# Designs tried in a protein design run: designed miniproteins, single chains, continued (4). Part 104

Each design is a single chain, and the fold is of that chain. pLDDT is the mean over its residues in the fold that is shown.

## One batch from the design tools (miniprotein)

Design m15624
Fold by ESMFold2-Fast:
Structure m15624 (fold): chain A 96 residues (1-96)
Amino acid sequence: SQAEILQRALNGEVGFAEAARATEEAIRNGDQEALALGRQLGERLEEAMERITYTREEQDEIGRRHGGRSAEAAAERLAALFERAGMLDEAEMLRN
């Protein structure tokens, strides 16, 4: 189930907060398949942050409707979980 949630996150079907919970559960259960998908999600989050260019108006709209702070909080939660799992490089990339 955690691997399924993380695969859906990679497909853009679920938010990073839900993916963070799935990663935490995967760490608790020692689910190596789900942890590998969580690592890929972290790498894609960095790529998405580098590639996304929005107008000021679009960024304001995303902040109002989709909670830009929630996305930042999800990224920090994923970084903390990666750090706890010993994935230090991935954690550092998410915090930069």
Scores: mean pLDDT 63

Design m15625
Fold by ESMFold2-Fast:
Structure m15625 (fold): chain A 95 residues (1-95)
Amino acid sequence: DVVRQVRRLSNSAVLSLDGARRVLSRGFPQAQDVVDALTDARRLVLRDIRRGGVLARRALDDGVRVASRHSPRLGRIVQGHRNGVLSNLDRALRL
């Protein structure tokens, strides 16, 4: 069922977004604007995968940049979450 597959992939993208938000909010209080942008992207992905995906990519790119400036390790963790978000959204858009 295409609808069920899209819902599953969107939920997986949201879990990866929440992972990125957790790392950034706990490690980088100065990145609150990025965390807020990820929260907005999370809400939009559930309603509109294409528009939510655009916002998610921008916010995650900012998140990777902030984390990488302070810790290459945390930057890699945020990058992993970014890859998970984009992979799941790309797959949902191809269904």
Scores: mean pLDDT 84

Design m15626
Fold by ESMFold2-Fast:
Structure m15626 (fold): chain A 73 residues (1-73)
Amino acid sequence: MARITEVTRYIADELRRIGAILSYVILEKLKNPKLIEGTKSAIEAVLKEFGWSREELEEMAEEFKRKLEELRK
């Protein structure tokens, strides 16, 4: 039955999306050039895999940052 395999794939894809958003959010906090380059490469790979634009990722990252700032009072 393909249903369980499809659910597992969906979960994996959502984790990759979350990973891309978090990677983009932390990019500005990274000060090590190698980590910055590696993070950018990983983000580009995820964008290609999901067909996302950078603008879409930036919008998701900005929303996430906004929520984090509300909690950091």
Scores: mean pLDDT 66

Design m15627
Fold by ESMFold2-Fast:
Structure m15627 (fold): chain A 77 residues (1-77)
Amino acid sequence: MKKAVILTRGADREKARELLADPDVVEVYFAPWVDPELIAEAKRLGKKVVRIPGFSLEDVIKTEKELKEKGYEVHVL
């Protein structure tokens, strides 16, 4: 099953790294002010990394909904 991860400013580093190590995680979306080390890790692991435009929780919710409609299992951190 295809998985996607959405990283927010408060994302727990250990939990994020565990999810990024999952080979089923193929896309990573990040909100503004996310830890740049988590973004770099996702890129190193060959994940598709996409910045979420905007700066509100509503932008995160919209992205989660769109990914679920595409058939992804979505994890928000």
Scores: mean pLDDT 82

Design m15628
Fold by ESMFold2-Fast:
Structure m15628 (fold): chain A 82 residues (1-82)
Amino acid sequence: SEDQRLADEMIETLREAAEKSPDEFAAAGQAAVDVARNNGLSPETLERLAEAFRELAEKYPGVQDSADAAIEELRRLAEEKR
């Protein structure tokens, strides 16, 4: 689906940003949350995106604070759609 393709593209961007710096990841993470909100992504896709943030925080500890903030917002968006 377009939802899943968009999520895959965002996850790849987040992975690349995490490898560059915490600041790049924070910016990419905020952009991903904004895209998710503006495109009305499904709860399933929002949960998948939140899991990707969690996995990246485990691999790159320096991005954990930014990832945690994004996860909280994505889960909030998912709950609003249930």
Scores: mean pLDDT 85

Design m15629
Fold by ESMFold2-Fast:
Structure m15629 (fold): chain A 60 residues (1-60)
Amino acid sequence: SMEEVRRELEEEARATAEAFIRIAESFGVDLSSAEGQELKKKIEEGARENAEFLLEQREK
């Protein structure tokens, strides 16, 4: 069902965002700083937007 696809995409988006955040930390980004928190937000929002975009493409 599309609801299952959405759930899977949301879970993959979360995992992808977490992986990228981990990569950013390994490159020396301080996630406790204002700049690091903004980067984390952008990564998480971008992953969610990409998942929504993919879901919309599947429904059309």
Scores: mean pLDDT 81

Design m15630
Fold by ESMFold2-Fast:
Structure m15630 (fold): chain A 95 residues (1-95)
Amino acid sequence: MLEKIKKLFEENVEEIRRLAPDPSKANEVVAAGAGMIVSLRILAKLDPELARSLLPKAREAIALLEALAKTASPAQKAELEAVIAEMREEIARIE
C-alpha cells in the first residue's frame, strides 16, 4: 500500500511537470495537484519520514503551479491558487 501511494504522488508530480508548460491543460494540472495533496496527506500519516523526504518534489510542483497561474484564465488561476495554498498548508503540517 505505502509504495503504491508514493508512486501515485510521484506520478502526479510527473504529470504536473509534463502538463504545466501548456496553459490549455490547467484543469488537468489542478487535478494532478489535488491528487498530490491527498497522497502526501496519506503518506504523512503512514510514514512521516518518507513524507518529509518528498517535500522538495512538492515545492517543485508549487513553483510549476505558480508559473502556470500567471498565464491561466481567471477561473483556472483561482483554482491553481487554491491548490497552491492547500499544498503549502500540508507542507507546513509535515515540516
Scores: mean pLDDT 87

Design m15631
Fold by ESMFold2-Fast:
Structure m15631 (fold): chain A 56 residues (1-56)
Amino acid sequence: GLDEAGVRAAGAALGLPEAQVDALIAALRDPSTRLSELPALTGLPSTQIFQVLTLT
């Protein structure tokens, strides 16, 4: 299951805006969303998304 608290904590640690973190959580809640689609859906670069997911 999605660790929303972990994703929020990782986003805060990386200095990401709350709106982008909320978009990332919303995208991760959708099981049809592919990891390759996350940058387009969130406006975050793939490197930042990778860092959030590795810290969670």
Scores: mean pLDDT 80

Design m15632
Fold by ESMFold2-Fast:
Structure m15632 (fold): chain A 100 residues (1-100)
Amino acid sequence: SLKEREEVKKIIVEEIKELFPEYTEEIKEKLDKVLEQSIKNGRSLEETIHSLLTVTILLMREKGVPKEKVLEFISRIAEKLKLSEEDKESLLNIAEVLFS
């Protein structure tokens, strides 16, 4: 539902605010656009979560966030969103490739 998608975005933004307060507003604005596009394209909640997290990781790379901090973010967000081990490993692999 829209409410579930908004709650996921809120959880991601809250985690970014704790770990990277200086990037919070910019990342929030980008995630608002990702959420809007996911809704317009009829994407599932799971697909929306994956898109939101992937865009967050890409933005962290663009901002020069160290790989170790990105891995910490992935671990924390995976616990808060109750991601499967498969989904968590997928995100860790994305970070490994992008921050090589």
Scores: mean pLDDT 84

Design m15633
Fold by ESMFold2-Fast:
Structure m15633 (fold): chain A 120 residues (1-120)
Amino acid sequence: MTPEENEALKKAAEEGAERARAAIAERPEEIPVVIEIFEETERIAEEKGEEAALEYMIERLEERLAADPNAPLVRLVLELLLEYKEAKKNKDEKKLALVEAKLVGAMVEIARAADALAAA
């Protein structure tokens, strides 16, 4: 990994975190919906593998966004997963690493927000 690639990954993670914080601030009621999808996705990953879990998660998020187009957190997670799927399909290792960093940044902020809600 070059210094330029390492800096790009750090910025990607920061971008994912900031986008998640903005979406959560706009509609915090989406947090339980996203967490429920994450928990069911984890179950499917254990039973059927990661590829089946990814497809399940994308489908559930697409259904939620179709029912409520004004869902910024659902939209963010869906967008990042679609970018991840496309990068994997195209074997674009650099784009895959950047999208994974964005997903990690976003997921960390979503988890923190969920923990804060549980503590309230």
Scores: mean pLDDT 85

Design m15634
Fold by ESMFold2-Fast:
Structure m15634 (fold): chain A 86 residues (1-86)
Amino acid sequence: MNEFISELLKEYKERLEKAKTLEEKLDLIEALNYALAHNIPLEEALKRLEEDRRGTYKEYFKTVYEWDDETVEKAVEILEETRKKL
């Protein structure tokens, strides 16, 4: 097995065992696919996907709901905390 793929799958398995929600498990699958496609570590893939997700939600809340910047930042943080909590 390729060293990179072996290490990536090991990290994926360890994180999957700690994942308690379906959302966390889906995030890990998406991150694994992203990591494989871009040849980067799983942790880096998770960070990049979180940054992209945060940006998308900020634009959505500003454009569709016309929320102020403070409300948008709080909403995005609550969503990300919820994803990590359960």
Scores: mean pLDDT 79

Design m15635
Fold by ESMFold2-Fast:
Structure m15635 (fold): chain A 96 residues (1-96)
Amino acid sequence: GATAKALAENALRAAELTKEGLEISGVEMPEEAKKNIEKAEKLGREAETLEQAKKAGEYAMKAGVLATKVVTGEGLLKSIGAAIAGIGAAIGAELA
């Protein structure tokens, strides 16, 4: 449904921002962060249900939190933080 699609798109955007932040920082990407990004991207693209979209969001949030430990640059950190907060709010609202 439209709500599941919106949440999945938010998860994909958060994963994209996290990946960009890690690449721009030039640091070795933590394997756990990379795995969570890959899972968020896969589930976000394949999500047909709200439950699947929530799982994509959870992986994107985990990747973002891990990235904030190594990413440099206030703008990127703020963007990742905002994306994580947005996913958390969407999951918490439980829009069906």
Scores: mean pLDDT 72

Design m15636
Fold by ESMFold2-Fast:
Structure m15636 (fold): chain A 66 residues (1-66)
Amino acid sequence: MSIEEFLKNIGLEEYIENFKKAKIDEEKLLQLTREDLIKIGVLDTEHRARLLMAIRDLREKLENPE
């Protein structure tokens, strides 16, 4: 899955350019913290919470693909 697809799936496609500028790939995506999201320009608290939940869900699906 691409970063663009990930962001579109959670309704945060507005951040595609921010993620591209920060050179976030799939491996880096799984390692992102709240502080990392602030650094790349996700200043909205609700959007950060949504991203952190989606990243956690993605990580769990990769570890347990049942």
Scores: mean pLDDT 80

Design m15637
Fold by ESMFold2-Fast:
Structure m15637 (fold): chain A 92 residues (1-92)
Amino acid sequence: DPLREALRRAAEERIAAGEDPEVVETIEEAGLLALDGRELEASRLLTERLGKPYLVSLTDEGRPMILELPDDAKEEDIRRAIEARRRQQQQS
């Protein structure tokens, strides 16, 4: 899968550039979960491990996308954002 290979290569390059391997590996894992349609699980994983609210979803092209949310964002806000994106994609 070219998208999964690109995601893995990007992670390897970030680690080689001196980024924290645990952070980079968490981002890769969240991206892979999003590619499997597990966007809520991906968002929860990244939020818990990085200690800050994140939305992990897919672009219209099916590529993993990570958005940093306001510090006061709750899981309900993440769920609503995922549902809104899925509705927009289904109406197209």
Scores: mean pLDDT 77

Design m15638
Fold by ESMFold2-Fast:
Structure m15638 (fold): chain A 89 residues (1-89)
Amino acid sequence: SELEKLVEEAKKKAEEFGHKGALLLLKDAVQDAELAKTLPGGEEIAKRLEEAVKKLAEAKSKEEVEEASREILEAQVELSLRLMEEAIA
C-alpha cells in the first residue's frame, strides 16, 4: 500500500536523523491506521496518522522529524484512548 511505502521512507529518515523514538512509533503505524479505520469515527485518526507518516517521510531536517514524530505519537495516543473507550463500553 501507499502507507507501507511511506512508513519505509519515514524509517529511513528517522535513521538518518538518529531519532530512535520515531522508529519505535513507526513499527506499528500501518496496523494502527487499519485498526483506526474499523472504529466509529476512526477515519480522522487514520488520516492524521497517514499525514504524519508522510510528513516524516518528506522531512528535511531534525526539527521536521521531531514535529512529524510528535504528530504520529498524538494520533497513536488518540487511537489508544478510543480503543479503551470501546473496551469499557
Scores: mean pLDDT 86

Design m15639
Fold by ESMFold2-Fast:
Structure m15639 (fold): chain A 79 residues (1-79)
Amino acid sequence: SINVTDVPLKAEEVKELVERLTRLSLLQLEEAGIPVDREKVEKELEEAFEYIEKNKGKEFVADAQVLETLERLERELEA
């Protein structure tokens, strides 16, 4: 059975998740030998942070399976 559990997040936690996802993506691209436009990535990250700040005081939700997948990928790439 497919069960999806929404995890409520504060704005700061959402920013941390976005940074973690960005770091993982960069590490995966670097390991694959794909060059990354750092300036473009930084601009996109800044725009994402502005969106999160604009919605400060609201709770965001994340899928628990997505969070578990992120943690697993971080362990595989950093361990």
Scores: mean pLDDT 69

Design m15640
Fold by ESMFold2-Fast:
Structure m15640 (fold): chain A 94 residues (1-94)
Amino acid sequence: MSPAEKLIEEAIKEEEKLKELFSDNPELVKFFDGLIELLKSMREAKVSPGQLASVLRYAQRELLELMEELNIPEEKKKLVEEVFNKLIAKAEAA
């Protein structure tokens, strides 16, 4: 498995964990389902780590805006931001 494929697999796993954490929120579940399917497509398309980082950065901004609209507690938004920041940093370092 390439370094990029390993990072995408890690991203999918982390997004599935976030989906489980927010399983009581249908809008967030739908967002995570869409992102997971996009990441799976990116793995099949063999995208670069830089492309993965760009997609994760965009998804992070969209997700944080959605969480603000849904009045999600700040502690949970911060946890989501930290998960994405770690994945983005790994993708940019690859």
Scores: mean pLDDT 87

Design m15641
Fold by ESMFold2-Fast:
Structure m15641 (fold): chain A 61 residues (1-61)
Amino acid sequence: MIPVPDMPDALLRALLLHEAAELRERGHDEVADQVETLVAQGRLLDALRLLSEHGREVKAA
């Protein structure tokens, strides 16, 4: 791919909502609600950061 167009916010939003749905199915409703709220507010980077921090918690390092 010679040109690298900017990643569409719509794609990132879809990915974040998919991750929130996965969290909800696993019983992490509170984190899923936070991600969905941030996405609804257009705060996509905040939602991504929240998911990243939650993933770090799972590692328990």
Scores: mean pLDDT 71

Design m15642
Fold by ESMFold2-Fast:
Structure m15642 (fold): chain A 101 residues (1-101)
Amino acid sequence: MQRPLPALSRATPEQREAARRAFVKLANAVIEYHEKGDVEGAAQAARDYAREIVTHLGLEDKADEIAERVAQAVREALEKGKTPGEIVTEMVNELARALEE
């Protein structure tokens, strides 16, 4: 089991559940836009939901920066023709990197 990220370890159970629900919405949106080939729609959904996730975890001051990094990761992965699972993995890695700061 992976060591908890600092922001996640400080979050309340309610904040973690809100972030988890936002993450599920993000993953579903990325899959939907991948099926449609809509790179910009996927990037915008990633930006919006990543912002929601980090705001729930108390990182409001970094929300725009983290949201843009996640959006860029999703856009780049789609442009490279990666699978939905690979795109979700890259998105998780960007969020985890931001939450370890």
Scores: mean pLDDT 77

Design m15643
Fold by ESMFold2-Fast:
Structure m15643 (fold): chain A 81 residues (1-81)
Amino acid sequence: SSKIEELRRRAEEAIREVREFAEKVGYGEALELAYERGSEIVKEMESLSPEAQQALYEIEKRLLEELEKLRKAKEEEEKAK
């Protein structure tokens, strides 16, 4: 449970970090950071037991939803030029 709570916290922290980075450097580089942070979290999730799978699925879904929003924002940024 505590490891799942840690991963959930790290996911939200990564989402915040990526969004702050996007404001500073643009969505292209922020999307790269999102893939890097997301892959690190997913790799750690692979070390957890099958009983944790539902909570891990929720964390992964949350990361994918934010990644999709960031990707969409990058497309809008490119169109605005």
Scores: mean pLDDT 78

Design m15644
Fold by ESMFold2-Fast:
Structure m15644 (fold): chain A 62 residues (1-62)
Amino acid sequence: MSGEEAVAAAEEALARMREEGVTPELAKRAQDYIVLAAARGEVERAAALGRELHALSREHGL
């Protein structure tokens, strides 16, 4: 999986959290793809997605 593919997967997981509700499973999935994106060199995009994940988790609760 490329860095761009990992970013897209993280964005999809975050979209599912907005649509289906924030669950530990979806939050973990988003986090795993964010970490993978950073490992693939998409550090700035991964950091932005990490901030969005934190905000969603805080707003909706786990």
Scores: mean pLDDT 82

Design m15645
Fold by ESMFold2-Fast:
Structure m15645 (fold): chain A 63 residues (1-63)
Amino acid sequence: LKLGVAMAARDLGKKAGLEDRSRELQLTAIKIAEDNPDFVNVSQFYPALKEAVAALKKEREAE
């Protein structure tokens, strides 16, 4: 739940021109996913969350 909220806030932050804040929330979402890998990897109830976490990590690695 926290991860999904952080990702949504990141997207809204980019649209509002608050990119620095959205990056901070993006890093928070990645840390939550890294601290809870079993939840992210086996969460069949939130497949969209798994895809979105992978996209966030890819964006961070590209920086």
Scores: mean pLDDT 59

Design m15646
Fold by ESMFold2-Fast:
Structure m15646 (fold): chain A 60 residues (1-60)
Amino acid sequence: DEERRRKAREIAREILDQKGYSVSFEEMVEKVVKETGLSRDEAKRIVFEVMLEESKKNLA
């Protein structure tokens, strides 16, 4: 579901923007699952992608 994936990316970016990389990967995954209803596997992929994107600075 594209809409859930978009929301998941927004949530992950918001967490990183507020807490930086001091927040744990598992904490971000858990929040994404809770807020979007995505599977843990899909949430893990999205969180990892967002973290990678942020490290590349291709998006704020």
Scores: mean pLDDT 75

Design m15647
Fold by ESMFold2-Fast:
Structure m15647 (fold): chain A 75 residues (1-75)
Amino acid sequence: MPSLEEQLEELNKELSELGAKYAEKLSPEQQAELQKLMARAQELMKRYVETGDPKDVEELIEVVEKMIELIKSVA
């Protein structure tokens, strides 16, 4: 079974591909929401590197999934 890290890697690949294709279609309000989600993802990644808490990776996966859903809303 894929690890949490492998799941996060796959989601990051999907996010990157969707962002390249559809990010330009986002409204200013959607861009602001995406920036807030990106800031949260960076905070969670930093905390995980410092503490090793698996809950931070689980929350990071949820945040990345929300970013993907936001971009898909304009695809």
Scores: mean pLDDT 81

Design m15648
Fold by ESMFold2-Fast:
Structure m15648 (fold): chain A 113 residues (1-113)
Amino acid sequence: MSKEELIAKAKEKGVEVENLPDSLTPEALQLLLDLIDEGKVKKIKSETFNGTPVLIVETDLPKEEAQRILDRLAEAAPDDIGVIVRTDGVQVGSAAKGKTLDGKYSTGKAAPP
């Protein structure tokens, strides 16, 4: 799976992709492509938090399903990349293999009423 194929599929499906990390594994790229094709992802972005590159995936799924996506992405991602999943602008969790994610790495709106 290539980064270009993922970007092309995201554009076709109306999913925003920004600053995708070059160090994503083929397995992580395939998982993201599958999630985009299933309509489970609205936006993909990468940012750096305390020197750690972090993949941020935004969904509109229930928190339990967003947590399952986080678990799958964390398993597929390389050790030096963190993963954050948000649903409806709220962070459901974060994970990094071999590294601790420190500091402010997500700001989602806001608890359900």
Scores: mean pLDDT 70

Design m15649
Fold by ESMFold2-Fast:
Structure m15649 (fold): chain A 79 residues (1-79)
Amino acid sequence: APPTALQMFLDELSKRVYLHPETIVELATNPSEEAIARFLEEQLGLDRETARRFARRILTEPASKAPALVEEILAESRA
C-alpha cells in the first residue's frame, strides 16, 4: 500500500532527528491525534497546544506537506 501522510511525516522527521524504530511502528500502527501529540510533547519538547495543532495537521494535510511540517515542528522545538 502507498505510505500514509503520517508515514511520510515520520520518514522525513527521521532524516533530521533519531527516532527509535519501535516508536515509528507504534505510531504508524495506531495513528491518533492524541498519540502523535504525546509523541511531539515527549520526544521533541513541544507544548501541549502546539503539539495538538501539529498532530492534527500531520493527519489532515497532504503527504506532500511532510517536509514543511518537519521544518515547522523543529523550529518550534528550538524556540
Scores: mean pLDDT 81

Design m15650
Fold by ESMFold2-Fast:
Structure m15650 (fold): chain A 86 residues (1-86)
Amino acid sequence: GPPASRLGLQLAEAIVRGDLAAVRRLLAAGADPNGRDPETGLTPGQQALHVAGFQGTLEEFLRRYGWDEIREVLREAGADLSLRLE
């Protein structure tokens, strides 16, 4: 399959775009929502916050945009929604 970092970056992009269908598909394909990219050390959620320039937690980011369904899907997949950029 694709390397974890590739799936993680695709999951980050889907989160930034609010693309629920892509989030569901990538998680079904084995994307680890807590998997850290070997180059950056960031999880997909932290990568999404970095790309968006968002100062806060992943939960706060998703709430800001009203993406409650993405939040629930990530929570059910075991994602740590309390993560922020260090």
Scores: mean pLDDT 86

Design m15651
Fold by ESMFold2-Fast:
Structure m15651 (fold): chain A 92 residues (1-92)
Amino acid sequence: GLADILTELETAIKEGDTDKALSIFKSGLETISDSSDKVTLISAAVEIALTEGNLDLALQLVKLALEVSSDLDVVLHAIALNLQVLGLQLES
């Protein structure tokens, strides 16, 4: 379920395994059918990456969400997160 995906994703991000984190994230987005759960996964993934100081991973996660998701709500949320991450980069 979503909780298991989040646990595996957090572990991969904290270990610095970018390829594994992106793979878990993509698989999670492809297996989750509920738009609300997809938004939760995207938000949590970006927050964990930013907390670990990995802005490049945060941007890659948002880009991957935009490429994989066809749901309007998920796409709009991913765009909002991309703007927030870019805002932090420009202010840093």
Scores: mean pLDDT 78

Design m15652
Fold by ESMFold2-Fast:
Structure m15652 (fold): chain A 95 residues (1-95)
Amino acid sequence: MTKEELQKAVKEARDILSLTPEEAARRIREVMREALGKTEEEQKLYLDAVLLALARSPDPRFGEIAQRAVRLYAEGKSPKEVAEELLREIDRLLA
């Protein structure tokens, strides 16, 4: 993982926190879909950044999604599996 990738992930988390719920959901979808094409270390980095943003969101729906993702991690799911579940929840929120 490069310092540039870390800086990008941190910036994405900050940007998501400043957006409306609908814009945040769309941005999360874009970021996670792109991350699924990266290395496992980078997938985890972007997923963790997005989860931090969701947990800090004032929207309770995002808090629920973050809690679900944390439970999947506790169950031993891979970053890819957690990211795919997160994308399904975001798609439902945008429907």
Scores: mean pLDDT 82

Design m15653
Fold by ESMFold2-Fast:
Structure m15653 (fold): chain A 71 residues (1-71)
Amino acid sequence: MEELRKKAQEEAKKYEKELEEQAKKAVELAREKNSDMPQEALDRLGEWEFREAREEAKRFAEKLEREVEEL
């Protein structure tokens, strides 16, 4: 059972990294497409994108933990 918990933690970390990378690309694309947008607005968009990524990563980690605990 401990092996499954470790595997779940590794999967959660990989997913978190992927989501952070996607958030970074989304912010970069927004800057390219909306170069006339105020920097402060782009910064707020970035904060929202990264917050969503972190929240999704947390939900995924919680789901994996629950699945392991049910075993």
Scores: mean pLDDT 77

Design m15654
Fold by ESMFold2-Fast:
Structure m15654 (fold): chain A 74 residues (1-74)
Amino acid sequence: MKVIIRGVPVEKLLPLLPQIPGFISYEVLDENTVEFEVEEEPGIEELIKEFLKKELGKEPKVSKENGVLIFDFS
């Protein structure tokens, strides 16, 4: 499953990516946007959301487009 995180500086986000449950790989799209791949499993969306909320201290706007999960912190 592909996941996009927007509105977070890449330098702050990169150390967190290997800690995300089911993390496979990532690509930096811009200074505040990262795309990454995770293993598709039940509850993974909630696990990622809870992890990011705890680490970044902010509630993301969550959307899903063409099978891509988007967490927007802007």
Scores: mean pLDDT 83

Design m15655
Fold by ESMFold2-Fast:
Structure m15655 (fold): chain A 67 residues (1-67)
Amino acid sequence: MDRALAEQIVRIVEERYPEARPDPALAAQVVERLAGMSVAEFLERYRADPEDPLVLATLELIALLSR
């Protein structure tokens, strides 16, 4: 996906779930990872619900990268 979409996904998660907000360096890594993959690859890898894939998959990705 493009970087603008990746940044928009992170912004939506930060607005809806402020407790899940990563530090700036980790947020940048999430954006780079999302920008580097297709939406289909992202959904397959993180097994997000197709009805709410951007929020659920982004939360899982943030949790994985926070390790």
Scores: mean pLDDT 63

Design m15656
Fold by ESMFold2-Fast:
Structure m15656 (fold): chain A 77 residues (1-77)
Amino acid sequence: MSPEVEEALARLEAVAKKALKEAEALGNEKAVEEINAAAEEAVRRMREAAARGDDEAAVRVAEEGIRRLEEIVEKAK
């Protein structure tokens, strides 16, 4: 993967780990499931875009995934 896509993936994974820990600490099982599903979907779509050589789309998908994860966490509080 390009450095930009690798950096975007690393950011997405870091946000997902933080979101998961926060939801687990709240005891919100539904939020944990939603975070895992959203992270897996974002990673899959990023890998598909990167495989096509569409690095811009891969980065955009990561940014969309991060926004979704942040929204799930806010709703879990």
Scores: mean pLDDT 84

Design m15657
Fold by ESMFold2-Fast:
Structure m15657 (fold): chain A 93 residues (1-93)
Amino acid sequence: AKAEKQAELAAILQATGKAILTFPDAASARFAVGLLRLGFKYPPAEIVDVPQFELIAPRKVLVTVQKSAADAAYTAKAIFALPTPPVGWEPGA
């Protein structure tokens, strides 16, 4: 389940460089943006660029990454490591 969701989001991010994440509520979306920004303050050497996270609607977060397998995979893993992960995700481009 978790690994399949990570792979699906990673594929979207690698293909498009952008994904829109839908959270169950506005508080979860805001908390997720804060945690992800903090988590990528010291990114691993394997990623090319720091992912960008923006609240675009009360429950929706736009994720922007470099179109690489490493950036996509690490970003998707971090997103599904959140205490309250997203309930939906779609291409953002």
Scores: mean pLDDT 83

Design m15658
Fold by ESMFold2-Fast:
Structure m15658 (fold): chain A 58 residues (1-58)
Amino acid sequence: GLRDRATATLAAKLNIPRELADGLLDMAVRALAAGGSVSAAGLETLGLTREQLRALGE
């Protein structure tokens, strides 16, 4: 699914364990859901659009 792909991409890009990548992705999703923002650089690092990141929070 979209979350699995995003987690794998983030783990590969940052060279970190998948569990840490999942935690970072969860924080980004929660920040967006709380009315926060994710920077363009943050979205590029995740390999996602803002709409895709929002969809992961649903």
Scores: mean pLDDT 73

